Designed miniproteins, single chains, continued (5). Designs and how they scored, part 82

Each design is a single chain, and the fold is of that chain. pLDDT is the mean over its residues in the fold that is shown.

## One batch from the design tools (miniprotein)

Design m18845
Fold by ESMFold2-Fast:
Structure m18845 (fold): chain A 72 residues (1-72)
Amino acid sequence: KMLRVCLLSKGRLYVFDESVSEEDAKNYCISKGGSFFVVEEGFVEKNFEVVSGPLILNAIDPNTVTRVKLKS
């Protein structure tokens, strides 16, 4: 399953609900100084842990997330 996400510079990830439009998701990312991505659910499960509810996650290792992004 593919997830739509906002990645913030400090390794914080926000996962968008399926009810959120792609345009609204992109606008949210711009407003927060983050980047919009579409990622595999398994990628999120491997590299992030839940901090606040099911929608706000922290990278387990921010360097790991950056490295995977650069390799893709």
Scores: mean pLDDT 64

Design m18846
Fold by ESMFold2-Fast:
Structure m18846 (fold): chain A 104 residues (1-104)
Amino acid sequence: MAEALIKEAEENAKLLSSPDPKVVKEAALRLQRTVDEGIERFPDDEEARKRLLKIAEEALEIANRNKNLSDIDRAVVVISMSVLILSIDPEGSRKRSEELREKL
């Protein structure tokens, strides 16, 4: 179940590599909406949640590596993806933040 939403999320994550800032911003918004819908419609589907989390993490990496975006546009998209990951996995995100703080 949720396969169509997962596929749509994967497609929008790939669009974050676009050299067009408008395409990237629209893809980030669609990815957020698709992930939110997937979690809302399939709250008990642990497998779908894990797959959506992986897609959001991959989207964050793609956005971070997109050198065609201005520093400000890239930062906005990266923050949006970080917030999305936090909404899917708040406990995992908290642990990563604590580990980073201890390292610094």
Scores: mean pLDDT 78

Design m18847
Fold by ESMFold2-Fast:
Structure m18847 (fold): chain A 93 residues (1-93)
Amino acid sequence: SEAREAARRLEEALARGDREAAVEAALRLIAAVLGEDAVKQLKELLKYIEDEEVRKELVYNVLFTALKEAGVPEERARRLAEEAAEWLVEKLS
């Protein structure tokens, strides 16, 4: 239920262009689905990746996986992950 609530909040934040709320919801979603250490591990991994496109792709794949595990349909999960990935990379870098 926490993962589904976080996914819902992410979609609502993105719909209104609320970057700060979208990032908060995305981080809560990742923690709820992949564990509290997943965000820390992602931050550490990003320190070793210099290419911005590779960093964005990694964050996109983590978000997409978390959204699908939360029960979001694949097409919607792809759209939400793509929209949030850039903001999340900036927050985690």
Scores: mean pLDDT 86

Design m18848
Fold by ESMFold2-Fast:
Structure m18848 (fold): chain A 61 residues (1-61)
Amino acid sequence: LEEDIKKLAEELGVSPEQVENAIAAAKESDVVLRVAAAELAKAGGKDPAYVREKILELLEK
């Protein structure tokens, strides 16, 4: 899990802590997941749907 968080953080150009916080927040609701994915996607220049999928993959671990 820590390795996957680190890898995603590097891909998005954010800190691993930001990815961890997004994963934790995403467990509260789908709305929070959407907001977190959009914020990280904006930082990394990626599609929000792509980032949302990656966060969901990490939630399963």
Scores: mean pLDDT 76

Design m18849
Fold by ESMFold2-Fast:
Structure m18849 (fold): chain A 91 residues (1-91)
Amino acid sequence: MAKTIEEFVRAAAEHAEEVLARLRAVVEADRAALARSDLPEELKELALRLAEALLAAAEAIAAGDLERARRLLEEALRLGEELARLHEEHE
């Protein structure tokens, strides 16, 4: 299947675009929910940091730096979990 460098890069890029599209939808949904509820600035700040981490991960994927992309994505997921936790516990 992906046996050449070109095929590997193309397959990785296509898969990365699909993952990014899905993550973007989740992030936008969360940001929209926070904007509607007029929650504390702390939650809005976390949402912005999450968006920045996801964009940085996307740039790393586009540059072919998968090691950096993985770490940035892990940080983004951790920020997303913290944001979800605060949203759930906010009441």
Scores: mean pLDDT 68

Design m18850
Fold by ESMFold2-Fast:
Structure m18850 (fold): chain A 87 residues (1-87)
Amino acid sequence: MPAVPPEVAEAFLRRVEELAEPLREIIERYLAGEPLSPEERAALLELARRIGELLLEALREAGWPEEVIEELRRKLEEILAEEEALL
């Protein structure tokens, strides 16, 4: 599997920063181990889903095999479904 080109990685990180900025306070409280409301957890779950989709897009742009990308997508959906069930 090829390494992600710097240009693709930089574009990915910028998009992640843009998506995360509105949820900055919730992210900081989560990282501090503070309890979150179900609504706050749902917002972080949606952020994680969007970041995951951006990562898969970046890996596809980097030339990763579609079979590997689809397997990673399935694993991401399984993890997200598990977290969603805890809301």
Scores: mean pLDDT 79

Design m18851
Fold by ESMFold2-Fast:
Structure m18851 (fold): chain A 85 residues (1-85)
Amino acid sequence: GYKLLNLGKLPEDLDVEAMLPVYEQRLKELPPSAVLHYLLGLVYEKLGKLEEALEHYKKVVELAPKDSPLYKLAKEKVEELEKKL
């Protein structure tokens, strides 16, 4: 599954606004996962909701293995968004 996510970005043809309710619903039904928080961070960032995106990226940094690509990508996103806010 996560190989299809292209961990650095969402697909260009993905309707991020339509995906937001789907990911939020899954957060309520399942234990929070680093991958799900990263996807929500990308969706909020694409919608211009940078503070919400930052909170989800911070959760990825807490949950992901520190040697994983996901941890590195989320950490870079946190540093980038903190400079913009």
Scores: mean pLDDT 69

Design m18852
Fold by ESMFold2-Fast:
Structure m18852 (fold): chain A 82 residues (1-82)
Amino acid sequence: MAEILEKLVEELERIAALNKRKTVTPMDVKAAVNRVIRENDLSEEQKETLRAIVKALEKEMIKNGRTELSVEEVKAFVEEFL
């Protein structure tokens, strides 16, 4: 799981840099997770866990009125569920 988290953070940083931002949107996080799942040989349990984390993050962002998070904030959130 630590290696998967590293790959996810790398993809989120790539998306942020490409958009010349230091933050990512829920759509960016979903895209990053989908790419990590596609590019890596993950178990079905790992795929389900990552998808569940994305759903939980989207709900938390809506609850708190947030549209963007830093990559560091996303990493901290994901680490709580791994």
Scores: mean pLDDT 80

Design m18853
Fold by ESMFold2-Fast:
Structure m18853 (fold): chain A 83 residues (1-83)
Amino acid sequence: SAAAEARAQAILDNYQEALEDILNNVDRIPKIIAEMRINVHYIASMGEAFVLERQTGDRALAAALEQRIQDLHQQALKKLKEL
C-alpha cells in the first residue's frame, strides 16, 4: 500500500540522516563511538523494518527495506574506516 511504502521510505530516510550526522561529526568524536552509533541506529532501523512486515504483511517491501538498510550500513562503516 502507499501508506506502507511511505513508512518504509521514512525508516530508510531516518537511518540515512542519522548516518550523515555521524559521518559529518566523525572528526569530533572517537571512531569507536561513531561505529557504536552507526550500529545502534542500524539495529533500531532493522527492528522498524521487522515491525513494518508484521503490521503490513508485505514481505517484499520489508525485504527491500532491509537490504537498503544493510547496504547503507556497510557503506557507512567503509566510509568511517577511510576517514
Scores: mean pLDDT 90

Design m18854
Fold by ESMFold2-Fast:
Structure m18854 (fold): chain A 120 residues (1-120)
Amino acid sequence: NLAEILNKEKLTPEEQKELVDFFVRLLAGINFDELVDEFIKTLKEASEKGQLRALELLESVANTFKDLVFDKERLEYLLIKIIKEVDLTPEQLSILRRFAEKYNLENVLKLIDEKEKELA
């Protein structure tokens, strides 16, 4: 269970590899709809710290494997779905904003602005 891995204080090298492999597949669009749904479910089940780890790791994987973000429509769809379906803290929204700014995802940035107004 990915949520259980994300909630751990220390990850083994094998658990770190499992998370990285998951995000590589997700960003590459392998079984995209199914992996998006699994990731959203995982974020809803994870602790606040686990959610933060997941979002930071997603950003890190995308930044490391730049070819995986070639399809900006898939990245935009994923980030919009996270923002709409997961109860995000201001800190978590800040990570998603940084990510969206780096890849010039204007629709994601507009949605983040709307969510920040709701939280104010």
Scores: mean pLDDT 84

Design m18855
Fold by ESMFold2-Fast:
Structure m18855 (fold): chain A 65 residues (1-65)
Amino acid sequence: MTLKLVIKVNLSGLSPEEREKKIEEAKKRGEGLLQRKADALLAENPELEIEIEVEVIEDPSLPLE
């Protein structure tokens, strides 16, 4: 079973280094959220094998924070 989360981030005005850092931080946060959901599912069905995927997409229309 695969849990997938798509996170939109605004990378406008950032340097290449800041962009990479923001993408990595977004992935880390998303993986944490999906892991908590996976833990809840495993508590009800311990035999489930769960894969976690986080995709980060740039959206310049969003606030920078």
Scores: mean pLDDT 78

Design m18856
Fold by ESMFold2-Fast:
Structure m18856 (fold): chain A 95 residues (1-95)
Amino acid sequence: SESSEIAHRMLFLALNGVPEALRYLQQGLEAEKQGKYELAAQHYLKASDLFLEIGELGLKGAALSPHPSETVVVSSQLFIKLGEEARKRAEELLK
């Protein structure tokens, strides 16, 4: 089912994707401080993609549940916001 597929992908992203997204965000910030704007943008875009994927899957999973977890909904919204902010920062650096 779609719910089962979302659950499997969410588990993978929670264990692997979230730590990797945070690492990319930190690498982006470090590159930006060094004036390496293209490299910083690349790291921010990678962080954005991972945050948006886990956040969107989390909200989709919650919408398919008769008893959605408030923690999952709030965390998913936070990840979407972080992903959108990282993407926006990358776009500004590439101008």
Scores: mean pLDDT 84

Design m18857
Fold by ESMFold2-Fast:
Structure m18857 (fold): chain A 90 residues (1-90)
Amino acid sequence: IEELIDRAEELFLAGRYEEALELLKEIGRKVKEGTSPKLIVRAMALAIRAYRKMGKLKLAEVEELSFNNVYGFMFDKELQELYEETLSLE
């Protein structure tokens, strides 16, 4: 799963947002009980950033709401800060 997130990040940085999102969907299917919360944060934040770069703002909002509803109660301050920092990257 970590290798897939790294690949999705590479695709995102190359401007290949649609391919990054496809890979992030595969990552979502591979998320299991015990998956590192940092990896979940990286994947979700990258998906939101990709939707924003593509101008799909409504889908970005859906991902943010999904993250807050499913994971917001699980994450400590460090993980919340990681999420916010990752979203702030251009």
Scores: mean pLDDT 70

Design m18858
Fold by ESMFold2-Fast:
Structure m18858 (fold): chain A 92 residues (1-92)
Amino acid sequence: LQSVKQKIEELTKEVIELAKKEGDEETAKLVELAREFLLEALETGDVVKYTTAMLLLAGAGFTARLNGKEELAEKIEEAAKQINKLVKQALS
């Protein structure tokens, strides 16, 4: 569980920092909120928080694309895929 939390923190930190560097504060906030819900879902087993976090990550990727940040959107989508696999295994 600790290693899954660490990996989620690492993956989300990388995309948050990139979003801030690119001036996309809205995308950064969405990923930060998703991280919070993901970590809470791992602690509590709350499937609603998990689902909300995954929707927030999808929204962050979409927002990055709307802002013309293709690389950021791709990194968010890749992070979301990795996080989905990690959290799904941890919660099941």
Scores: mean pLDDT 83

Design m18859
Fold by ESMFold2-Fast:
Structure m18859 (fold): chain A 80 residues (1-80)
Amino acid sequence: SLEDILLKLSEVYQKAVDDFKRKGKLSERDELLRTYRKVFEALEAGNLDEAKKILEEAIKTGSPEVQEVAKKMLEIIDEG
């Protein structure tokens, strides 16, 4: 369900943010926050295709750390 997707995405996001903060990766944290906000807004609008496009762009253009998180998030959306 959409609720299950949002809960799993929130868990992955929060874990990554906490990890980046501990490692002093503040730029990557801020990058992830911008990406996550866009994904969340797309999902709340019911636009799964837009959420996937945002994550695919982050996988192509993001920092290595954000790319790995975006891949996990895309898997969650694809698996339902």
Scores: mean pLDDT 87

Design m18860
Fold by ESMFold2-Fast:
Structure m18860 (fold): chain A 89 residues (1-89)
Amino acid sequence: SLAEAAARAAVDAAETAIHYAKQGNPKLAQSYAGTAAASAERMVKLGGGPLAQEAQRHFEEMYKAAKQGNVDEAQKHAERAARLAREAL
């Protein structure tokens, strides 16, 4: 479904963001974290329930952490968001 595609895009972008954050590339980490947050918003708009809404909140917190250069916090939120997004499907 379109919601499943949006969820996959959010998870893949989040994993890429954490990869770049760990490499010490904050600009690419922030860019991909922003893509993950946007895809998560699309997932919710395509008929997301409570789990999808909770996943979106964690993708947004990941993006905020990425902007601050906080790799550990960004990874924590990315892992929580990915788990919730998979459960929403």
Scores: mean pLDDT 88

Design m18861
Fold by ESMFold2-Fast:
Structure m18861 (fold): chain A 101 residues (1-101)
Amino acid sequence: MDEELFKKAEADPELLKQLAEDVARSIMAIEKEGGELTAEFFAYWVAYEAARLSPKVAIAILEAVYKTGNKKLATAVARGLIRSGHPEAKEAAEKVLKEIE
């Protein structure tokens, strides 16, 4: 994870959206090549690390993955955010999990 890129994304809404969508595309590409379980593991890990660097970027990644319509990958991202222990990331993740259920 690029800490400087995440700090820039926090100040730039367009960069934040682009970064989040790029991560969502990477997760979807892993799902197509390595299967759903591999993509879920990657999504969880990426979300966990992103939330440790920037809850704002991690929440944007969650929203981008949720918009793909893949509920299992969105759930994996949400679980990673909850595991991070960051209050904002946890709140956003719990809200998305309620929408999925």
Scores: mean pLDDT 83

Design m18862
Fold by ESMFold2-Fast:
Structure m18862 (fold): chain A 76 residues (1-76)
Amino acid sequence: SEIDKLAAQAADLNAQYQTLTDLSNQYRELADRYDQLDAKQGGNFRALADVYDSQASSLRAQYQAANDQRDALLQR
């Protein structure tokens, strides 16, 4: 069913969102540590954390859209 497919898609998107959020947090912590040792490398890790955070935000929006589509189908 389309509802089941949207539910599976939402679950997958949420799992990917959590993975990217964890990666962003790990690289942000690494950036903070390296700011005292190698500011350039610290900056590189922060930039990478920002990339993962942006990707996570995109996945979260897709997750919400899938749930909204599922809800719309359930209300018909």
Scores: mean pLDDT 87

Design m18863
Fold by ESMFold2-Fast:
Structure m18863 (fold): chain A 68 residues (1-68)
Amino acid sequence: SLEEQLQEALELARLLAEARALEALPGATRVEVSFEDGVTAVATATDSERTVTVRLENRLAVKLLEEA
């Protein structure tokens, strides 16, 4: 279903955003992922000295919502 495809697309975006945040800050002690607008994954990685935020717009999820 369209809903299932959207959920899969959002989960992939979450995993990719988390991976990119960890790549940007390999020593991160904390990583959090949220969605700002229901489709843009925002991953924040934090260590003892700094915080790095990565934003990933899920193009597939955007297209699926436009077709709904």
Scores: mean pLDDT 80

Design m18864
Fold by ESMFold2-Fast:
Structure m18864 (fold): chain A 66 residues (1-66)
Amino acid sequence: MSMLEKEREGMKKVAERTAEGAAKLAKYTGSDRVIEGAKKNAESMGKLLGEDYGQYLLEAFEKALA
């Protein structure tokens, strides 16, 4: 397997886990600030680590909230 494929898969799993944690916290607290913070973090991570990673975070967060 290529190193790039394994690395990309690892990034997706980390993004999903991070987003799930944020969604659980948002549901537990009922705080709009947690939701805003998670979306802002996804945007910042997209700028820092690449748009794909930011998109994975945002999609996983929205899915976990639903």
Scores: mean pLDDT 75

Design m18865
Fold by ESMFold2-Fast:
Structure m18865 (fold): chain A 66 residues (1-66)
Amino acid sequence: SDEAENLAVLAHILFSEGRYAEALEAAERARELLEKNKEEYSDEQYQTMLELLEKLIEASRKKLEE
């Protein structure tokens, strides 16, 4: 299932549009699905996606504090 990947792409688009609260929600859900389905990914794929999602979550939270 590409649900985690699709949510990660959606979160990135929402962030680029200034929709930070929605970007945060999508990124957090993508991370939950990634962690739940960890066995579907190689160690490299998992680490890369997790790092990208964590950066997006942090950036979105920072924007919401401005």
Scores: mean pLDDT 86

Design m18866
Fold by ESMFold2-Fast:
Structure m18866 (fold): chain A 59 residues (1-59)
Amino acid sequence: HMSLEEKIKEIREEYDKKFREAATAGIRAGLSWDEIVARMLEIEKEYQKKIEEAKKEAS
């Protein structure tokens, strides 16, 4: 069983990679900055949900 700190670190590492991949893939695909930002905002929403779930599970 992971501590809350370890769980949050794992989630951060996972979503840091997702943000980097989304940004680089979008740039290489020639997406507009607005489209890249929209994709990153969706990833951010998912990230926040995962963090909130981890906090509730540990509390």
Scores: mean pLDDT 80

Design m18867
Fold by ESMFold2-Fast:
Structure m18867 (fold): chain A 80 residues (1-80)
Amino acid sequence: SAAREEFLRQAEEVGRRIREAYLLEVEDEEKGKELLEKAEEEARRLIAEAFAADSSIGNEVATLLGRARREAEREAEERK
């Protein structure tokens, strides 16, 4: 559906911001943490909105963002 495609597109964008925040934290811990707090707030809001629209879409968004966080943490650790 168009709604599902839009939520997944937004989830990919938020996932990229989470990755950028984790990578920034390696170079600048304070700025990286501030960026991560903002990205996680966006993630929490997006997940809530997706679940309100459709539980299956909400689960897909939550799963995608969970994977994005794990990959971002791994990439950041490899660069330390």
Scores: mean pLDDT 88

Design m18868
Fold by ESMFold2-Fast:
Structure m18868 (fold): chain A 66 residues (1-66)
Amino acid sequence: KLTDEELQKAIKDLEQRAEQLRQQGQQLLAQATPDDPNTRLRGEILLGVADLMLGVAALLKKQQEK
C-alpha cells in the first residue's frame, strides 16, 4: 500500500513522463516518410508506451479514490 502522498507523486511523475514520450513520438511520426518504416515504428512504440503509462496513472488514481 502506498500513502496518498506517494500515490500523488507517482501519478504526477507518470503523467509528466507520458507527456514527454507522446511529444517525442508525435515528432518522430511527423518526420517519418513512407519509405522509412523504422522512424514511423519508433514513433508508434513511443506513443504506445505513453498510453500504457497513462493507463497505470489512471489505475493509481482509482486506488487513491478507493
Scores: mean pLDDT 80

Design m18869
Fold by ESMFold2-Fast:
Structure m18869 (fold): chain A 65 residues (1-65)
Amino acid sequence: ELQEKKESIDKSLETFEKIMKKYPVEKAEQLAKVFKRHIEETISDPELREYALKKIDEFLKKLKE
């Protein structure tokens, strides 16, 4: 189901955020670009892909504050 797939993405993004918080902002931004490209290549569902990309963008915005 779509909801279960979103929950799986949320867990992956939580792990990603924990890892990225350990890096300087500039390095985190570079790694996030690589991760966004990986998401675009691996998630075929446009809704799930957009959901994951939005979460990454929100995280990056928080890092710049």
Scores: mean pLDDT 76

Design m18870
Fold by ESMFold2-Fast:
Structure m18870 (fold): chain A 58 residues (1-58)
Amino acid sequence: MEKEIEEKAEEAIKNKLEPDEIFELLSIPDSAPLELLQKVAEEIAKALKELAELKKKE
């Protein structure tokens, strides 16, 4: 599951999905393990930074 979530986040960036859509696709319950939440947050943060960089250079 963790790897699948990370792969989905990377794919969303590749397809230029909006950040909100990424969060919605990765509907993670509050009861999820802290490790999973941290990894997903890291992947989303990387995704957002990539999008921000592209936006600034356009």
Scores: mean pLDDT 62

Design m18871
Fold by ESMFold2-Fast:
Structure m18871 (fold): chain A 71 residues (1-71)
Amino acid sequence: GVPEASEESLKALSALPVSFLAAFLSHPDERVRRAAARALLLKPEEERQAALSLVPPEYQDWVEAYLASLE
């Protein structure tokens, strides 16, 4: 399997503004997108919804599916 991001990386990403996190959610590297999605779960619901609204449509389905697959 592909390695997941470290907890430190997730904490660093979760401290970024919503717009920056949304940019990482549309990154071509799937590992970066998965790290950004996991970091998004550390944010309040309002900020998560704001970030998702900024993700390009072509990546929104992937991000939502990945978030739904997380425990």
Scores: mean pLDDT 74

Design m18872
Fold by ESMFold2-Fast:
Structure m18872 (fold): chain A 57 residues (1-57)
Amino acid sequence: SRDHLHGVIRDGLVDAGMPPAEADRVAGQVTDLIAQGRYDDAQQLFRDAVARARAAS
């Protein structure tokens, strides 16, 4: 489900070192891109977010 996908993305961002509130917002953006069929944009946003969170940690 969309809610389940949001939770998985959020948890992955938190595990990468992103604060929970920011991870929730980014997960929403990624999930919205997926819902729009913008899969390449969604994947790129998620990868960039993970890389930045890890670099900041």
Scores: mean pLDDT 85

Design m18873
Fold by ESMFold2-Fast:
Structure m18873 (fold): chain A 64 residues (1-64)
Amino acid sequence: VPEVDLNNPSTDPLEVARAVGYAAGKLGLDDKRDEIRAAVTRHIPPELRPAVEAAFDAGYEAGR
């Protein structure tokens, strides 16, 4: 498709999840990891949730 407007990452859920995970990992929020993961996937379509959860977990591990 020649129109690139659909490729504008104003709020990429994978990028947001990774950044939130990184911050949580840096803060050592182990007890809240599942709660934060649930929050970042709450409004994500089911087909994208595994990828968003993986991005959050990757960010968390990078922040540790």
Scores: mean pLDDT 74

Design m18874
Fold by ESMFold2-Fast:
Structure m18874 (fold): chain A 78 residues (1-78)
Amino acid sequence: MRIDFLKELVEKNLTPEQIKEEAEKRGLKFFLSIPLEKQKEYINLVLKIHEDLKTAKTDEEVRELAEKYNKEFQKIKA
């Protein structure tokens, strides 16, 4: 699961350049399309959504979280 990889990157306190190198080694083409300076923001956002989704109890809460984070992902990619 990708979340374990993302947690490891944050815990290792890798530089943006080291994060890109790890993503290339693992074939994460989508991640590599994100500007290098924004990759840490993306990792932190994915970790945050994962934790929020663990606490969501209804499909409606999951949908609201998905809409919120989709907007944040679009800001990072822009």
Scores: mean pLDDT 70

Design m18875
Fold by ESMFold2-Fast:
Structure m18875 (fold): chain A 74 residues (1-74)
Amino acid sequence: TVRGLSEAELRAIMDRVIARLEVEDPEVAARLRAVVAAARSKTELLQAVNDLLGTLSPEQRDLFLRIVAEELAR
């Protein structure tokens, strides 16, 4: 789970998720990049990602969560 990760591990996963989203949905990738860059702690990063998920369409949320699950399974 993302909560069990260090901030560095979480940021590394987000970087991989962003790279994949740049191919699939560049708008979501740009928004995720902005929230990751603005977050100053693991808690802020997790909150900002959850806030971002609430603004996405169901299709965009499904894509994001699928990519995150695949990156976590590595």
Scores: mean pLDDT 83

Design m18876
Fold by ESMFold2-Fast:
Structure m18876 (fold): chain A 79 residues (1-79)
Amino acid sequence: SELEEARRRAEELERRLRETYMPDSESAAAFAEKYRAAWQAHWEAMQRRIGVTGVPLTPEQQLELLRDLTAFLEELLAE
């Protein structure tokens, strides 16, 4: 339930971001490239904090990552 809600929220924010800033594949690629470094730094910090080892994540780890992704997307939308 919590995992489903977190996933739905992340998907909603991703959809809103795509509709606003990435209406086509070229715009999406340009946006991704512009924020690539910030996303990579954020992802690496999350992996170090959670201690992932490249195996499938536990539900608890998935929920934490989704919540962190949601916060990151909210920051991007807020500018």
Scores: mean pLDDT 68

Design m18877
Fold by ESMFold2-Fast:
Structure m18877 (fold): chain A 75 residues (1-75)
Amino acid sequence: MEKREKLKELAKKILEAVDAGDQQQFRDALMELSFVASELEPEERLRVARYLDRIKAAFDAGNKEAVKKAIEELL
């Protein structure tokens, strides 16, 4: 599977987990997304890392809409 396609697939899984309230699925998808991002080119890796930080902060704050917005901006 292409790295960019895998990134989009994992982002979709994060959105589905947030909508379902599945904390385990959210954490698993976020960890795998971080791993896939580590294999991207330097500029894209840094961009994804910034969005991962925003997603984590929004999730920790319980702000589902902010998580969704960060994912949409990532894609």
Scores: mean pLDDT 77

Design m18878
Fold by ESMFold2-Fast:
Structure m18878 (fold): chain A 104 residues (1-104)
Amino acid sequence: SSDEKKEQYLKQIENEIAHAHIVAVIDKNLKASDEEIKKSIQYHMDKLIKIIQQAKRDLDKDTYEQIKNFAIKGINLLIDDARVENDEVSVEVFEEAKKKVEEI
């Protein structure tokens, strides 16, 4: 059903956002290099982008827009958290990911 597919995509998006947040926090605490932080976050953001691209193919337009808006909201929360932590490297990666999602 459409509702079942929507729930599955929302869950996948929540998981990638949660993983990106965890990785950013861990890498910051371990004093990882800017390159390592970017690579780790980019890995989860690339997965998020692929999930959204698949949702665009699989779902009706209205349901897809809800999924896309949910992902953008999640990325905005990651940007806000990174700014509070003064983590400009993570902010840059999340802002680039947000732009890519908006262009889908």
Scores: mean pLDDT 89

Design m18879
Fold by ESMFold2-Fast:
Structure m18879 (fold): chain A 74 residues (1-74)
Amino acid sequence: ALTTAQQRVLDYILKNAEEVKDYSQRELAEAVGVSQATVSSTMRALGMRSIADTFKEEPFRRMMLAYRPEALPP
């Protein structure tokens, strides 16, 4: 399970995909208001190697289903 801080990182990515897809871990951390270590641990917890992996069709859909099924597109 994700911590509250890790869940906040995930929520930000899912809500702001167009903005975040080009972000570094530092830029994402600043935007969410967390440490870079929190971003790194969130990526590891999701099994993602990079922020870009989050936006690949299959990994993104899998993540949505696992953590935010209510936001999964039809």
Scores: mean pLDDT 69

Design m18880
Fold by ESMFold2-Fast:
Structure m18880 (fold): chain A 74 residues (1-74)
Amino acid sequence: MPVKAKLDAKALAEKYGLSVEEVVEIVTESAKENGAEAERLPDGSVLITAPSVETLQAAIDKAFEKLKEKAEEK
């Protein structure tokens, strides 16, 4: 049964000093790299869908890692 998590792209953008678009791109790419799907919602949030909790956690962990790296580059 697929599992889902919703990430608030606006809150993450504020926290890391990034644009909402940069957050959405990073989250979407991290999800794809880890075998999950990512969908941008009309409110700008990102919905991640994964086949297992383990896959979902890996996608989220990679997204946060990349967000920190991108914040460091700015």
Scores: mean pLDDT 80

